Designed miniproteins, single chains, continued (5). Designs and how they scored, part 64

Each design is a single chain, and the fold is of that chain. pLDDT is the mean over its residues in the fold that is shown.

## One batch from the design tools (miniprotein)

Design m18355
Fold by ESMFold2-Fast:
Structure m18355 (fold): chain A 97 residues (1-97)
Amino acid sequence: MEEEAKKYEEEIKKDPNNAEAYQKLGDVYYRLGQPYKAIEAYEKAIELDPSNLDALKRLIEILVDMDVPEEAKRFLKKYYPNPPQELVDYLEELIKK
């Protein structure tokens, strides 16, 4: 998995606007137990492609797992001032678990 992180870091160096590479890098960092690095990578993926709801859902899951659901609400509002009800419902269900 360290080799996977390096692979996506090299892809990002060649194309800094590759949102998918940032999302995959976030997935790798999360599996390595590095949630803060995963959050940074997912946030960058969302900044580059706000239509990537999967990256946003992963970011929300990590923040809820870290017991900071208010930060998840802040990210949702930052990128989606009028968030789809689906995303609001998803966040509320995670908090209730």
Scores: mean pLDDT 78

Design m18356
Fold by ESMFold2-Fast:
Structure m18356 (fold): chain A 103 residues (1-103)
Amino acid sequence: MEELERIRREFAERVNRAAELIDSLTDPETQQAARDALGRAVAAWIEALETGKDYVEVTFEADSKEQAEAVKRVLEALGATIVSEEKKDGKYIITARIELPKP
């Protein structure tokens, strides 16, 4: 119980830092892509924590290089490692992995 609360608090601090990065973005479309990435990564992390997984892996699509870079910055602020980045059919596909603390 106490360990899970600590893990959640540390992750919440990373979420706050990611939100500050998003607020610093000047392009509305890039800011929206970064917000969507943050929301999806947080949801996946919470589900993984509640289901006893030791990591979460999430994939995102970005329509521009600038959006892809913003998404990567948000994911890195959350403590994620960028596993792959591919360009397919004019879109950037980013896969990131976040390690969860072991019990």
Scores: mean pLDDT 80

Design m18357
Fold by ESMFold2-Fast:
Structure m18357 (fold): chain A 60 residues (1-60)
Amino acid sequence: MADKELSVEEKIENIAKILGISKETVRRFLEMSREERLKWAKELGLPETFVEWLEKIAEE
């Protein structure tokens, strides 16, 4: 495993600031199933590509 400069917590904080949402909301999103994530993103008007991007970053 490769350790990165940014911790998972720091990545979550950065994403939250970019989206203007809480860190708890970002964590909840990452704990959701793929179907729940897609539904949540659509409700906020975010594209499906954004969900895929977040999943990629979280999984790394």
Scores: mean pLDDT 70

Design m18358
Fold by ESMFold2-Fast:
Structure m18358 (fold): chain A 55 residues (1-55)
Amino acid sequence: MYKNPELQELYDYALEKTGDKEKAEKIVERALQKMAERPDLSPREAVDEIIEEEK
């Protein structure tokens, strides 16, 4: 889906955590927004924060 390896890693990680393609895509989108707001966040930390918020 993504040609950028970093975006692919984000998607794969989100998919592993959620088991749902649609939810994983939404999490990646929101994680990218979080990283833009807080550039100190790693990609995996951003994904984990979004998952925690969606619990």
Scores: mean pLDDT 76

Design m18359
Fold by ESMFold2-Fast:
Structure m18359 (fold): chain A 68 residues (1-68)
Amino acid sequence: MEEAKKAAAEAAYELLRKDPLASEEEIRRVIEETLRKLGLSEEEVKKVVDEVLPAVRALRDAIAAGLA
């Protein structure tokens, strides 16, 4: 689970680095695809997405403020 959360956060960060205006839906899609490639079940994917989404939103706010 911790490796999955780290992979999700890294995938979101790489997307936002490439496209700082990426929508929440695009970020969710990239996270879900990354987690599925790691062999997580659909239930585990949903749980990780729900748990990392607040951190992803904080990262988007930091990028918008010029801090990241």
Scores: mean pLDDT 77

Design m18360
Fold by ESMFold2-Fast:
Order: structure tokens, then sequence, then C-alpha cells
Structure m18360 (fold): chain A 90 residues (1-90)
């Protein structure tokens, strides 16, 4: 039968400078083997923590405000990584 989708919420404390990629640290046990996304890159996968990079901000992202994001990681298990990021002026 279909494996359940995992929802991974990022705390609403993230900030990024306009034009820079957003770095996220998440528990490794929540990231499936072979996880892939068009906009999320797995840059470092440790035993306890995995480092992800959001390559581009959501379409319509506004500088000086909190912006929502949601990205799908497909692998052994589907995970939706979502949260809110504050975008700072460059």
Amino acid sequence: EPVPIILLGIPAKERVVEGEPLELTVPSNLIPVGAKSGNLEVVEQGETETKLVLKALPAGAVVGKRNHFAEVLDGEQTVIVFGVVYVEAA
C-alpha cells in the first residue's frame, strides 16, 4: 500500500539575505534515502543531522517580510519540507 507522506515543519525563525540560498538543518532520520527535490539540495547528510539548501526563494517572495515555502523531497519516502523564512535586503 502507499507509504504515508511525512510533513517536516521548519521553525519560523529562519532568515535569508535576498539572493542567497537558505540553509536548513534537519534530523537525518526524517530525510529518506535518495531524497531529491528540484529546489532543495542535500549538501551534507550526517548520522544525526542533515544539511539542506533551498536554492531559490518561492516565486513572489517579498523582501522585508516572512515568506512561506514548501518543497517536496522524493526518495524511499515522500517528505514535504515547509516553513516560513524572513527575507532581508541585500
Scores: mean pLDDT 74

Design m18361
Fold by ESMFold2-Fast:
Structure m18361 (fold): chain A 60 residues (1-60)
Amino acid sequence: DADAIRAEVTARLLAELDARYASTTDPAVREALREMRDAIEAGDEQAYREARERLDRAVS
């Protein structure tokens, strides 16, 4: 049950990152999105938060 929800959330996040990566021309944004994807695949919440903060900074 919880595992199914986590898998669905993970799939949605990966799809969103893929879509944003495809529509982004900024290398810094692309790098941050790639790091977020790696963190999700590794299950590393700390790395995900750090990558997301880098994304926010790159977009600001």
Scores: mean pLDDT 80

Design m18362
Fold by ESMFold2-Fast:
Structure m18362 (fold): chain A 109 residues (1-109)
Amino acid sequence: GPPPPVVRVEGTLDADGRWGDVKLTLEHPRPPSEKEKEILKRMEEEVRRYAAAGDDAAASNVLRLGLYEIFKLWAEEYNDPAAKKTIEENQPVIDADRARLAAWEARRA
């Protein structure tokens, strides 16, 4: 089958071991679409925000949700059957991850 989608995570650590900058890129046989770029940019910003607050679990949760958002885009716009199956099989995990992120946001507000 085709190779699995890969999200490349690149970043720099400051002197205290905290992420200063995080860049996410999607490795795909075709150039990334503007919608894929928008999802990746939002993920980068949210990961940096949670990491800066010391919420590593929330930062990890954001990465997973963003990956599922990319799979949903692939299922809807590119008719990718593997992406569709992944979303369908992981819907309970996605729902749980969204609930956890909402709870972390409520505590930070």
Scores: mean pLDDT 73

Design m18363
Fold by ESMFold2-Fast:
Structure m18363 (fold): chain A 102 residues (1-102)
Amino acid sequence: SAEEIERFNEALRLVAQGEQYYRQGKYDEAIALYEKALELVPDNPEAWLNLGKVYYAQGKYEKALEYYQKALELQPNDDEIRKNLEEVEKALKEKEEKKKEE
């Protein structure tokens, strides 16, 4: 329907704006835009991936892992999602090892 196309186009616009805020280090603004995109189109792997990236940048690795897993459920063969999952799993292991040394 025209309304479905409008929701899809708005979600794409919101993701693009969120990516711009993310590049500027404006993480709270990026999160709000990605969450709004997901309200319009929940089956949006790019928005889930980008939420993961912003939480990763904030050092919130457990949240980043959760959102990357949601993105992977939607696109299981996406190389970018898989690479980001590997990076966050490595970061979580390094965080746990550092905690044991303190």
Scores: mean pLDDT 89

Design m18365
Fold by ESMFold2-Fast:
Structure m18365 (fold): chain A 109 residues (1-109)
Amino acid sequence: NAERERLLKEIAVSDALGGLENFRKTAEELAKKGTPEQAKVWKEASEAFKRAIDALRRMREDPEGASREVLENAEKAAKYLRSLGYQEEADNLLKTVKRAAEALRELLA
């Protein structure tokens, strides 16, 4: 059923955007409360999350260019999370963002 498949893909994209926004807000708050060294990493992570969100939203206008920006910024955010000890969260983030980008690309085809 094409309508059911479309809805599930739309839900996957919406869930990824919500997750990225939660990570961005959390990183922004932790940047205010950590050591100066940790705060710098959280600020960079927050900016990478914001760029990934903005790129994911822009995929409707530029599917190829924006998809590349989503993956680049998700990888940067994942590296920052890993440097802070959040390996599992980094791996789950990349998996979720990649699936959402693929789902959105299929919705726009």
Scores: mean pLDDT 83

Design m18367
Fold by ESMFold2-Fast:
Structure m18367 (fold): chain A 97 residues (1-97)
Amino acid sequence: SLEEEAQRILEKADEVVETLKSNPEEGLKKIDEIAKSKNGGLVLAVAIRLAEENFDIEKGKKLAEEMGLDNAKYVFDLAEKIRKLMEEVEAWVEERR
C-alpha cells in the first residue's frame, strides 16, 4: 500500500540521519548513494529530516565537498531550501496570532 511505502521511506530517512549524527562519513556516503538511486521520495524525506533536525547543513555540505560526494551535497542544498521555506511559513503563522 502507499501508506506502507511512505512509512518505509520515513524509517529509512530516520536511519540515515541517525547514522549521519553518529558517523558523519558513513551517513554522507549513504545520502550520496540514495541521491544516485534517483529514489525521489527517499531523497525528499532525507532532506526534510535534515531540515527539521537542526543539523549543521553548512558543515555537512563542506564535508561532502571534501569527500567528493556531489550527490550528498545536492541533498544538503535541498535541505537548506526546505529549512528556509519552513522558517518563512513559521514567521507567516506567528504574524497572524
Scores: mean pLDDT 84

Design m18368
Fold by ESMFold2-Fast:
Structure m18368 (fold): chain A 68 residues (1-68)
Amino acid sequence: EAKALNEEGKKLFEEGKLEEAKELYEKAIELDPNYAEAWLNLGKVLEAMGKTDQAKLYYGKAKELNPE
């Protein structure tokens, strides 16, 4: 389930396991491409990894899927 993968990814991100968190968020998006929170969290992981420009693209996707 995409939500379960996203929650596990959050836990790994909090533990500093950035590559593992990234993998779980990518799997969540693969199962549910409209899961805005998974796109947002993938952006946060990329930003934490120093990939700020790539993170901005994923933040943009999250905003597109879940506008204010």
Scores: mean pLDDT 82

Design m18369
Fold by ESMFold2-Fast:
Structure m18369 (fold): chain A 79 residues (1-79)
Amino acid sequence: AHARVTDLEGNPFAGEPTPASAVPKGAIATVPADDFEKAREIAEKVFGVPLDELALEALRHAIENANGLKYIQVIEVEL
């Protein structure tokens, strides 16, 4: 699945790898901002499909830039 990762208010992280043209598909997973493997597991379970390489890059970028956030949102998108 393609994904955008945002804070809980829906704001993207500065420098996100996800294209601005990406359109939400409706599935959203709320995931921990401090555990990449757990965040990935939850998002893949909610979407029913694995995250692709760009989505994994977006998730890593968001976690690195979360600045003490407890949770973030992984939003399934169409490119």
Scores: mean pLDDT 86

Design m18370
Fold by ESMFold2-Fast:
Structure m18370 (fold): chain A 67 residues (1-67)
Amino acid sequence: MLEAEVAALEKDLPEWLEEIERLDPELAEKVREVLEELRDSSALERSMALGVAAVAAAVLKVVAKKE
């Protein structure tokens, strides 16, 4: 169920955005802009954008730990 997947991603989105903002505030702002632009788009497009935000947060955590 795509709607259930979107709901699960949206539940964790604030935590991912806070992590991205701590590491790269400019990237966090760009992610917010993309999500806002996709607000009225299909559930699939929104779920893909949320997935990208989750991956970005994970990548930034790994990069920050290696420095």
Scores: mean pLDDT 67

Design m18371
Fold by ESMFold2-Fast:
Structure m18371 (fold): chain A 82 residues (1-82)
Amino acid sequence: SKQDLLLEGTNLAFRGLALRVEGDYLGAGELFEKAAEKYEQAGDYKSAATLYRLASEEYRKAGDLERAEELEERARRLEEKA
């Protein structure tokens, strides 16, 4: 359900924040990206865009600039739907 997707996304986002604090930037980025995908599937485009931007920032810290730029553009497109 939509509620289950939002709960899964929230859980993934909190786990991403924990990895970010530990300095696991790649892991944090992957979890924020998965969280964003759950919010996007639920139709919460605003929260999805925010989480894609968080994932982008973590990928930049990890040195994955291509993935970071891709997620920033995806976030921008979702903001247009919100």
Scores: mean pLDDT 90

Design m18372
Fold by ESMFold2-Fast:
Structure m18372 (fold): chain A 101 residues (1-101)
Amino acid sequence: MLFSELSDDEIRAFARFLVELVKEGELERAYRLLVILFRKWKEQGVPESEILDFVRLVLEIAREEGVDVDEVADIFLRAAREVGMSESVLRGIERLREELS
């Protein structure tokens, strides 16, 4: 899904859904969904800033819901590495983990 095709409400609903999967212990399902999402975003040339904005949103929701931010960030890092995201994206996720944990 392209961010330009989704409303802010739809993006937030999807972010909340990912946090709920982690909260329920569905870690492998969350990981697989993120691999699919990151692969599509890479193929579509979604800007790194928009990817990191989404990561920030999910981590902020995790923190608000009392879900382990480090665990959610680790799933993002695993998915980003699997897809072959840039070092810049990987460092961005690590920085967000440090800010929000």
Scores: mean pLDDT 84

Design m18373
Fold by ESMFold2-Fast:
Structure m18373 (fold): chain A 118 residues (1-118)
Amino acid sequence: SEVEDKIVELLDRALELMQKAIEAIKKGNRDEALKYLREIQAVLDEIIRLFLEEYDLSDPKAREALQLLARANEHVGRAIDALEKGNYDEAIKHLKEAYELLVEARKIIRPDYEVPEF
């Protein structure tokens, strides 16, 4: 669907921004990293809004994907807190956790198969 396509595009955008945030943190560019993290939060909020519009939460897979999205958003918030306190390694750890959670959510929403599984 159009909404599913947009969710996947936003997920791919969030993953790209997370990589940029990690690189900025590694370079000590705190303000640039915070800008990326705030953009990731906005993107994740939009993903969750669209997800609730598209999917029925009576579906166990939809509940699992939503839970992964919510946990990823929590880890982004923890990364912001860590970065503001100067705990750069902790911020990177939380962003890597968020990245893995979003990859798992993306696979549930749209598996990368040559033939769609029904």
Scores: mean pLDDT 86

Design m18374
Fold by ESMFold2-Fast:
Structure m18374 (fold): chain A 55 residues (1-55)
Amino acid sequence: GHHARLLAGVERGIAVAETLDEAGRRLILEIGLKEAQEAGNEEAVALLRSRLAEL
């Protein structure tokens, strides 16, 4: 469904973020978190929060 598509996009965004410095990774993850929250995708929100906490 749409939530699965958003989650796949988030995972791709995280992979791109791994090529950036800490500030760039944080920015990308924060943008993704906002989009996931607005879409109501709890799986993507949990994933993005976990990745931000690891920074």
Scores: mean pLDDT 75

Design m18375
Fold by ESMFold2-Fast:
Structure m18375 (fold): chain A 85 residues (1-85)
Amino acid sequence: MIEEALKSMAESLRQLAERARKRGHEEVAELLEEAAEKIEEGDLEGAIEKLEEAAELARKAGDEETARAAEVGAEQLRKLKEYLE
């Protein structure tokens, strides 16, 4: 079930990145795509760092929905990492 959770999370982040890109927030979208890639590589800590950067940048850009979603994603990954380690 962990593999399905990680795959679902990576897919959700790619969808979030597409929405951010459509709103003109290309750098935020790139960070979200990098986070999804890190999840697929099993680098949960790297993914958390990218999501935290995406959330901060999205908030500065005024995209509170994307910032909140990225923060929730980072929190979910931190809990998953604690469960696995």
Scores: mean pLDDT 84

Design m18376
Fold by ESMFold2-Fast:
Structure m18376 (fold): chain A 71 residues (1-71)
Amino acid sequence: MSEAERRAELRALAARLHARAAALMATASPEEQLRLARLVAEVGDLVLAYERGELSADEALERLRAIEAEL
């Protein structure tokens, strides 16, 4: 997979995780809303780390997939 393809996949996955968290928050308890907000913040941190060159695309994708499993 090319760097451009990995970057596109990373952005698409981050967007999907934000959308899923938002949908879950609409019907979630206050306690679950706090948990989901924490996961959304982690997604943002991973994207920023990748953009700053602190994390590879493969590492960021692996960690985003772990967050996806927690949703």
Scores: mean pLDDT 84

Design m18377
Fold by ESMFold2-Fast:
Structure m18377 (fold): chain A 92 residues (1-92)
Amino acid sequence: MKEAEEKKKKGEEYEKKGTKEDLKKAAEYYKEAGELYKKLGKLVEAEEAYEKALKLYLKIGTEEEREKAKEILKKLIEIGVERLEEAVRRVM
């Protein structure tokens, strides 16, 4: 948990700096935070972190960063499906 929170905090710090290089670092930290939250079963926090990474990769807009955005989109779809499955189980 602390590792995921630390990665998220670093992402926020780099995002505030606003240079292209800092935005790339921010996106990478948000991606790492999302991966750690997902491993911990913290799907809401994982989704939030991946959404931030996705938005930054798209904002940077290079071909390489767009490819990274596609990978994040796949992870977000997986989390969305898992959250829907959990919601269905709770109604039963």
Scores: mean pLDDT 83

Design m18378
Fold by ESMFold2-Fast:
Structure m18378 (fold): chain A 65 residues (1-65)
Amino acid sequence: SKEEILKLIAEILRAIGDIIDAEKELERAKAAGDEAAAAEAEARLAAARAELEKAREELKKIDEE
């Protein structure tokens, strides 16, 4: 369905944005020597990457039908 595809595209774009933001946070934290902020940014990055992969797999399933 068009609505389902649009929802998945929105989720993919949101996940990509989250990855970019987390990468930027991680770079800043590492440059500042802030280990706690770096660990938090790494966790956010991992979560965002997982959401991207999940959305991509769901989009593939729609394309397979």
Scores: mean pLDDT 84

Design m18379
Fold by ESMFold2-Fast:
Structure m18379 (fold): chain A 111 residues (1-111)
Amino acid sequence: MPPAVLDDGLARGILALSEEQREEVVRRATDALVALGAAPEKREEVRRLVAEALRHLREAARAQLAGDTEAAAEAMAKAVEALAEAARLAGTSPEQAAVAFFKALNEAIEA
């Protein structure tokens, strides 16, 4: 995925997630990626990359709300890189990994 600037509503939703909700996003996205084709021994590495992607996405959300579009783009690029590596470990496309990640994220925000 190309780096994208977040809208303010999504950025606020991401930053409003509790620690428990963030853990749920990581768990659901990891489960989805493993189901797509990751070997069982790679599950913890996939989980780590998903957690890294969420961390960078939260940095992008903070930068976006501060009006720092360059910092937001840089943080988003790092999130995309982490998801692409998770996709590689899962034997799936970056697009499928992004769909799994953002589905988990949106479900947590809507809860």
Scores: mean pLDDT 83

Design m18380
Fold by ESMFold2-Fast:
Parts: structure tokens; sequence; C-alpha cells
Structure m18380 (fold): chain A 73 residues (1-73)
């Protein structure tokens, strides 16, 4: 992957993560979580059990979006 392709895949993943997580934690908090994860920061310590489950589902959606974007490039 080129730098541009990696950035496009990362953007697709971040968008999918926010879309999946926002209904549970709110859009502003979902964006903050996505940014923290992009920077390699752990966020699970600040989440309750239901929010952690939502984050795992959102991460699965983000990985699927990254894979789909990479296969398009």
Amino acid sequence: LTKEQEEAAAEAGAAALVAALAPVVGEERARAIAEALRNGEAVEQELDEAEQAALRAALAAALAAVKAKVEEL
C-alpha cells in the first residue's frame, strides 16, 4: 500500500468506527475514542461493559471497512 492508500483506508475505518459507536456513546465521544485509538491510546478503562461491547462491534465494522477500501484501491 502507498501512503495515500493507507490514509484512505484509515479514514474509511475511522468513519465506520464513529458511525457504529455514536449511537451508544454519542458522536462527540465516538470521535474522541476514534482519535485516541488512532494515536495508540487505550480507552477501555473509561468504558463500562456495554460500551466496551459496542466498541468491539465498532472495531469489527472498522476492520471490515478498511478491508473493503483496500480491495477497492
Scores: mean pLDDT 75

Design m18381
Fold by ESMFold2-Fast:
Structure m18381 (fold): chain A 87 residues (1-87)
Amino acid sequence: ATEYKQKGMDYLNRKEYEKAVEYFKKALEKDPNPDADTYYFLGMAYYLLGKYEEAIKYFEKALSIDPTNPLAKALLEKAREQLEKKR
């Protein structure tokens, strides 16, 4: 579980966002009680791919576990703004 989260972080740092998504999803699948951070980083990887609907879903998941994450709140608002601009 921890190894997949670490690989996701490594790919995110390298700007390989599709690989980051893959490994954060594997981290969630292997962890019966995933932390808010894993959902937050998955949301961030989707946001950086321009997949704003998926980003919103995972930022909302992160905030349901840790409502005090200011970065998740800020990126959730930005992702919602990007979807509104497409309409």
Scores: mean pLDDT 84

Design m18382
Fold by ESMFold2-Fast:
Structure m18382 (fold): chain A 77 residues (1-77)
Amino acid sequence: MEEAIEHLKKAIEAVKKGDYETAIEHIQRALRAAVDAGAPKEAIDYLQKSIEAVKKGDREKAIEYINKALEILKKFA
């Protein structure tokens, strides 16, 4: 889970900088790592919602969903 958590931290930084392409790439890598580790469906759902928010340019919702996924993944790891 450390790999997924590190990617999500980088995704938040990218969103804050307006680098949405890099943000989506990091969220997708975190999503793959979380699925491979058997993470809870709720965390997977939040990561998918965060990608949708980034694609819409909704920085606030993107960061909110990433943070919700992070809290679940930290407890799972």
Scores: mean pLDDT 86

Design m18383
Fold by ESMFold2-Fast:
Structure m18383 (fold): chain A 112 residues (1-112)
Amino acid sequence: AVERSEAAMREAVEAIAADLGAELTGFEVTPEGVARVEVRAPSPETALAAARLLAVLLRQMGARLGVGVGRAADGTVVRAEVRASDSGAALDAMVAEAARAAELAVAGRPLP
């Protein structure tokens, strides 16, 4: 159990959202110690920046925790899932997948 990192994780995510002008739309921790975070960004570029900053900051919290970054449906929503068992390689793969999803969203649906 990673009880002590829960409050720090929430505060770090709130700080990232505020710095980027994005909105924290969801934060939950499962009984298994998995933190799920959802941030809505004003643009696909901001969503990509949020995904990368979430990965970096959560690692810096002393978390040997992987950050799963889900694909943004429209390129403006970032979902991060933090698990104690994930490795840095898994984190890098998840961030790369989120980046590709954001690029596809921008290419398929250019900024209005």
Scores: mean pLDDT 56

Design m18384
Fold by ESMFold2-Fast:
Structure m18384 (fold): chain A 70 residues (1-70)
Amino acid sequence: TSAIEDLEKAIEAIKAGDLETAERHLVRAYILASDNPEAVELIKKAGKALGEGDYETAIEYLEKAKEVLK
């Protein structure tokens, strides 16, 4: 699974309210994107927003991370 695929699955899980699945895919995406510092920072910001209950901001950062990884 690519980092982009895990980010897509994380976004889908957030939209479905499945935060446990979202966190699992975020961790995988973080590991797979580790060679890209810009993507790593965006994934960290998304994780922080998720922890704060700010799902809209979390999704926005994950979409930006996908763009950086393309």
Scores: mean pLDDT 86

Design m18385
Fold by ESMFold2-Fast:
Structure m18385 (fold): chain A 57 residues (1-57)
Amino acid sequence: MTAEELLRRAVEHYQRGDYPAAIRYAEEALKVDPTNQVARDLLAEMRRRAAAAGQPL
């Protein structure tokens, strides 16, 4: 999968409140494209939301 495809999956899971899956897909997107600032910003936001919701990180 491309970084864009992985990031799209991360956003889909995030919108459903599945923060562990969203974080996992965002991390995979960064492994494919470490320079993707959008993926970095979304991953940071997902981690903050997961912590606030009591979800495992």
Scores: mean pLDDT 78

Design m18386
Fold by ESMFold2-Fast:
Structure m18386 (fold): chain A 103 residues (1-103)
Amino acid sequence: ARTEAAALYLNEQARAEGKPVIVAALPEDVEKLTPEQARSVGRTMGRGLAEVARRRGATKVVIVYPDTENGKIAAEATAEELRAAGLEVEIIPASQMPDGLPL
């Protein structure tokens, strides 16, 4: 997906520059879920991202989410898990992530 491609690019750039930041994209398929399922997916992603951040020495996670109600629900659930793990978190709707622009 577009959001996933942008997040991968920004993640590779952060890694190459040694920045303690991870960029993750939430899948657009969350729009097909119930709000309860979207929250569950978000919590699972948050726990996984917290482990990745710990292993990579990242202090901040930026989450790009699809501009849907369930996308925002999943992003907020992901952010709650990451913040509970002591990480800085920023959530950004996909509409604010234009193609090909660096972070």
Scores: mean pLDDT 75

Design m18387
Fold by ESMFold2-Fast:
Structure m18387 (fold): chain A 91 residues (1-91)
Amino acid sequence: MEEEAKKRLEEILKLFKERTGYVPSKEQLLNILEIVRKLLEAYRDYARWVLENPPELVTEKALQEFAAELPQIDRDIELTKVEIELIRKEL
């Protein structure tokens, strides 16, 4: 987990450098990651709500595909939390 989080942070910084010629400060990167975490948590809560309250015209197959995404969303939330903690240790 921590090694994956470190690699993702390096890729994020590289992406900003590639696109703008500059990298965000550690404080700016922390703010960006907090926004990402909140959006992922909102998406997870929305996905769970849909699975518990399926719309009448949604197919069982569509619900199964939606349910299959939840473990990946949970993993991405946990990775983002580790990334946030790594940046906080550097501040």
Scores: mean pLDDT 82

Design m18388
Fold by ESMFold2-Fast:
Structure m18388 (fold): chain A 98 residues (1-98)
Amino acid sequence: TEAEEAAKEAAERAARAGARAAKASKNAKGAAYGAAAAIAGAGGAFGAEKGFGAEAAARDAEAAAEAARKAAEEDGTEEAKKAAEEAEEAAREAREAA
């Protein structure tokens, strides 16, 4: 349960970073990648809360980090780059919790 709570919190942080990357994006493709990151992170948090386990949440947080990185590469905004770094850190924390 404690590992699931830690993974849930990390996945939620990855989702928030993804949403921020989407908002910061100057083009539709970058915004779409940021939105994908937010959805993946939210899915991981939901899964952890429903008892799908910390491993599943870590996997979804990692997917969120990858999508956030693609958003930053597409648009190159400073905000999107910071969001990608935050998502990557959150994914690492989720993996450590699993």
Scores: mean pLDDT 76

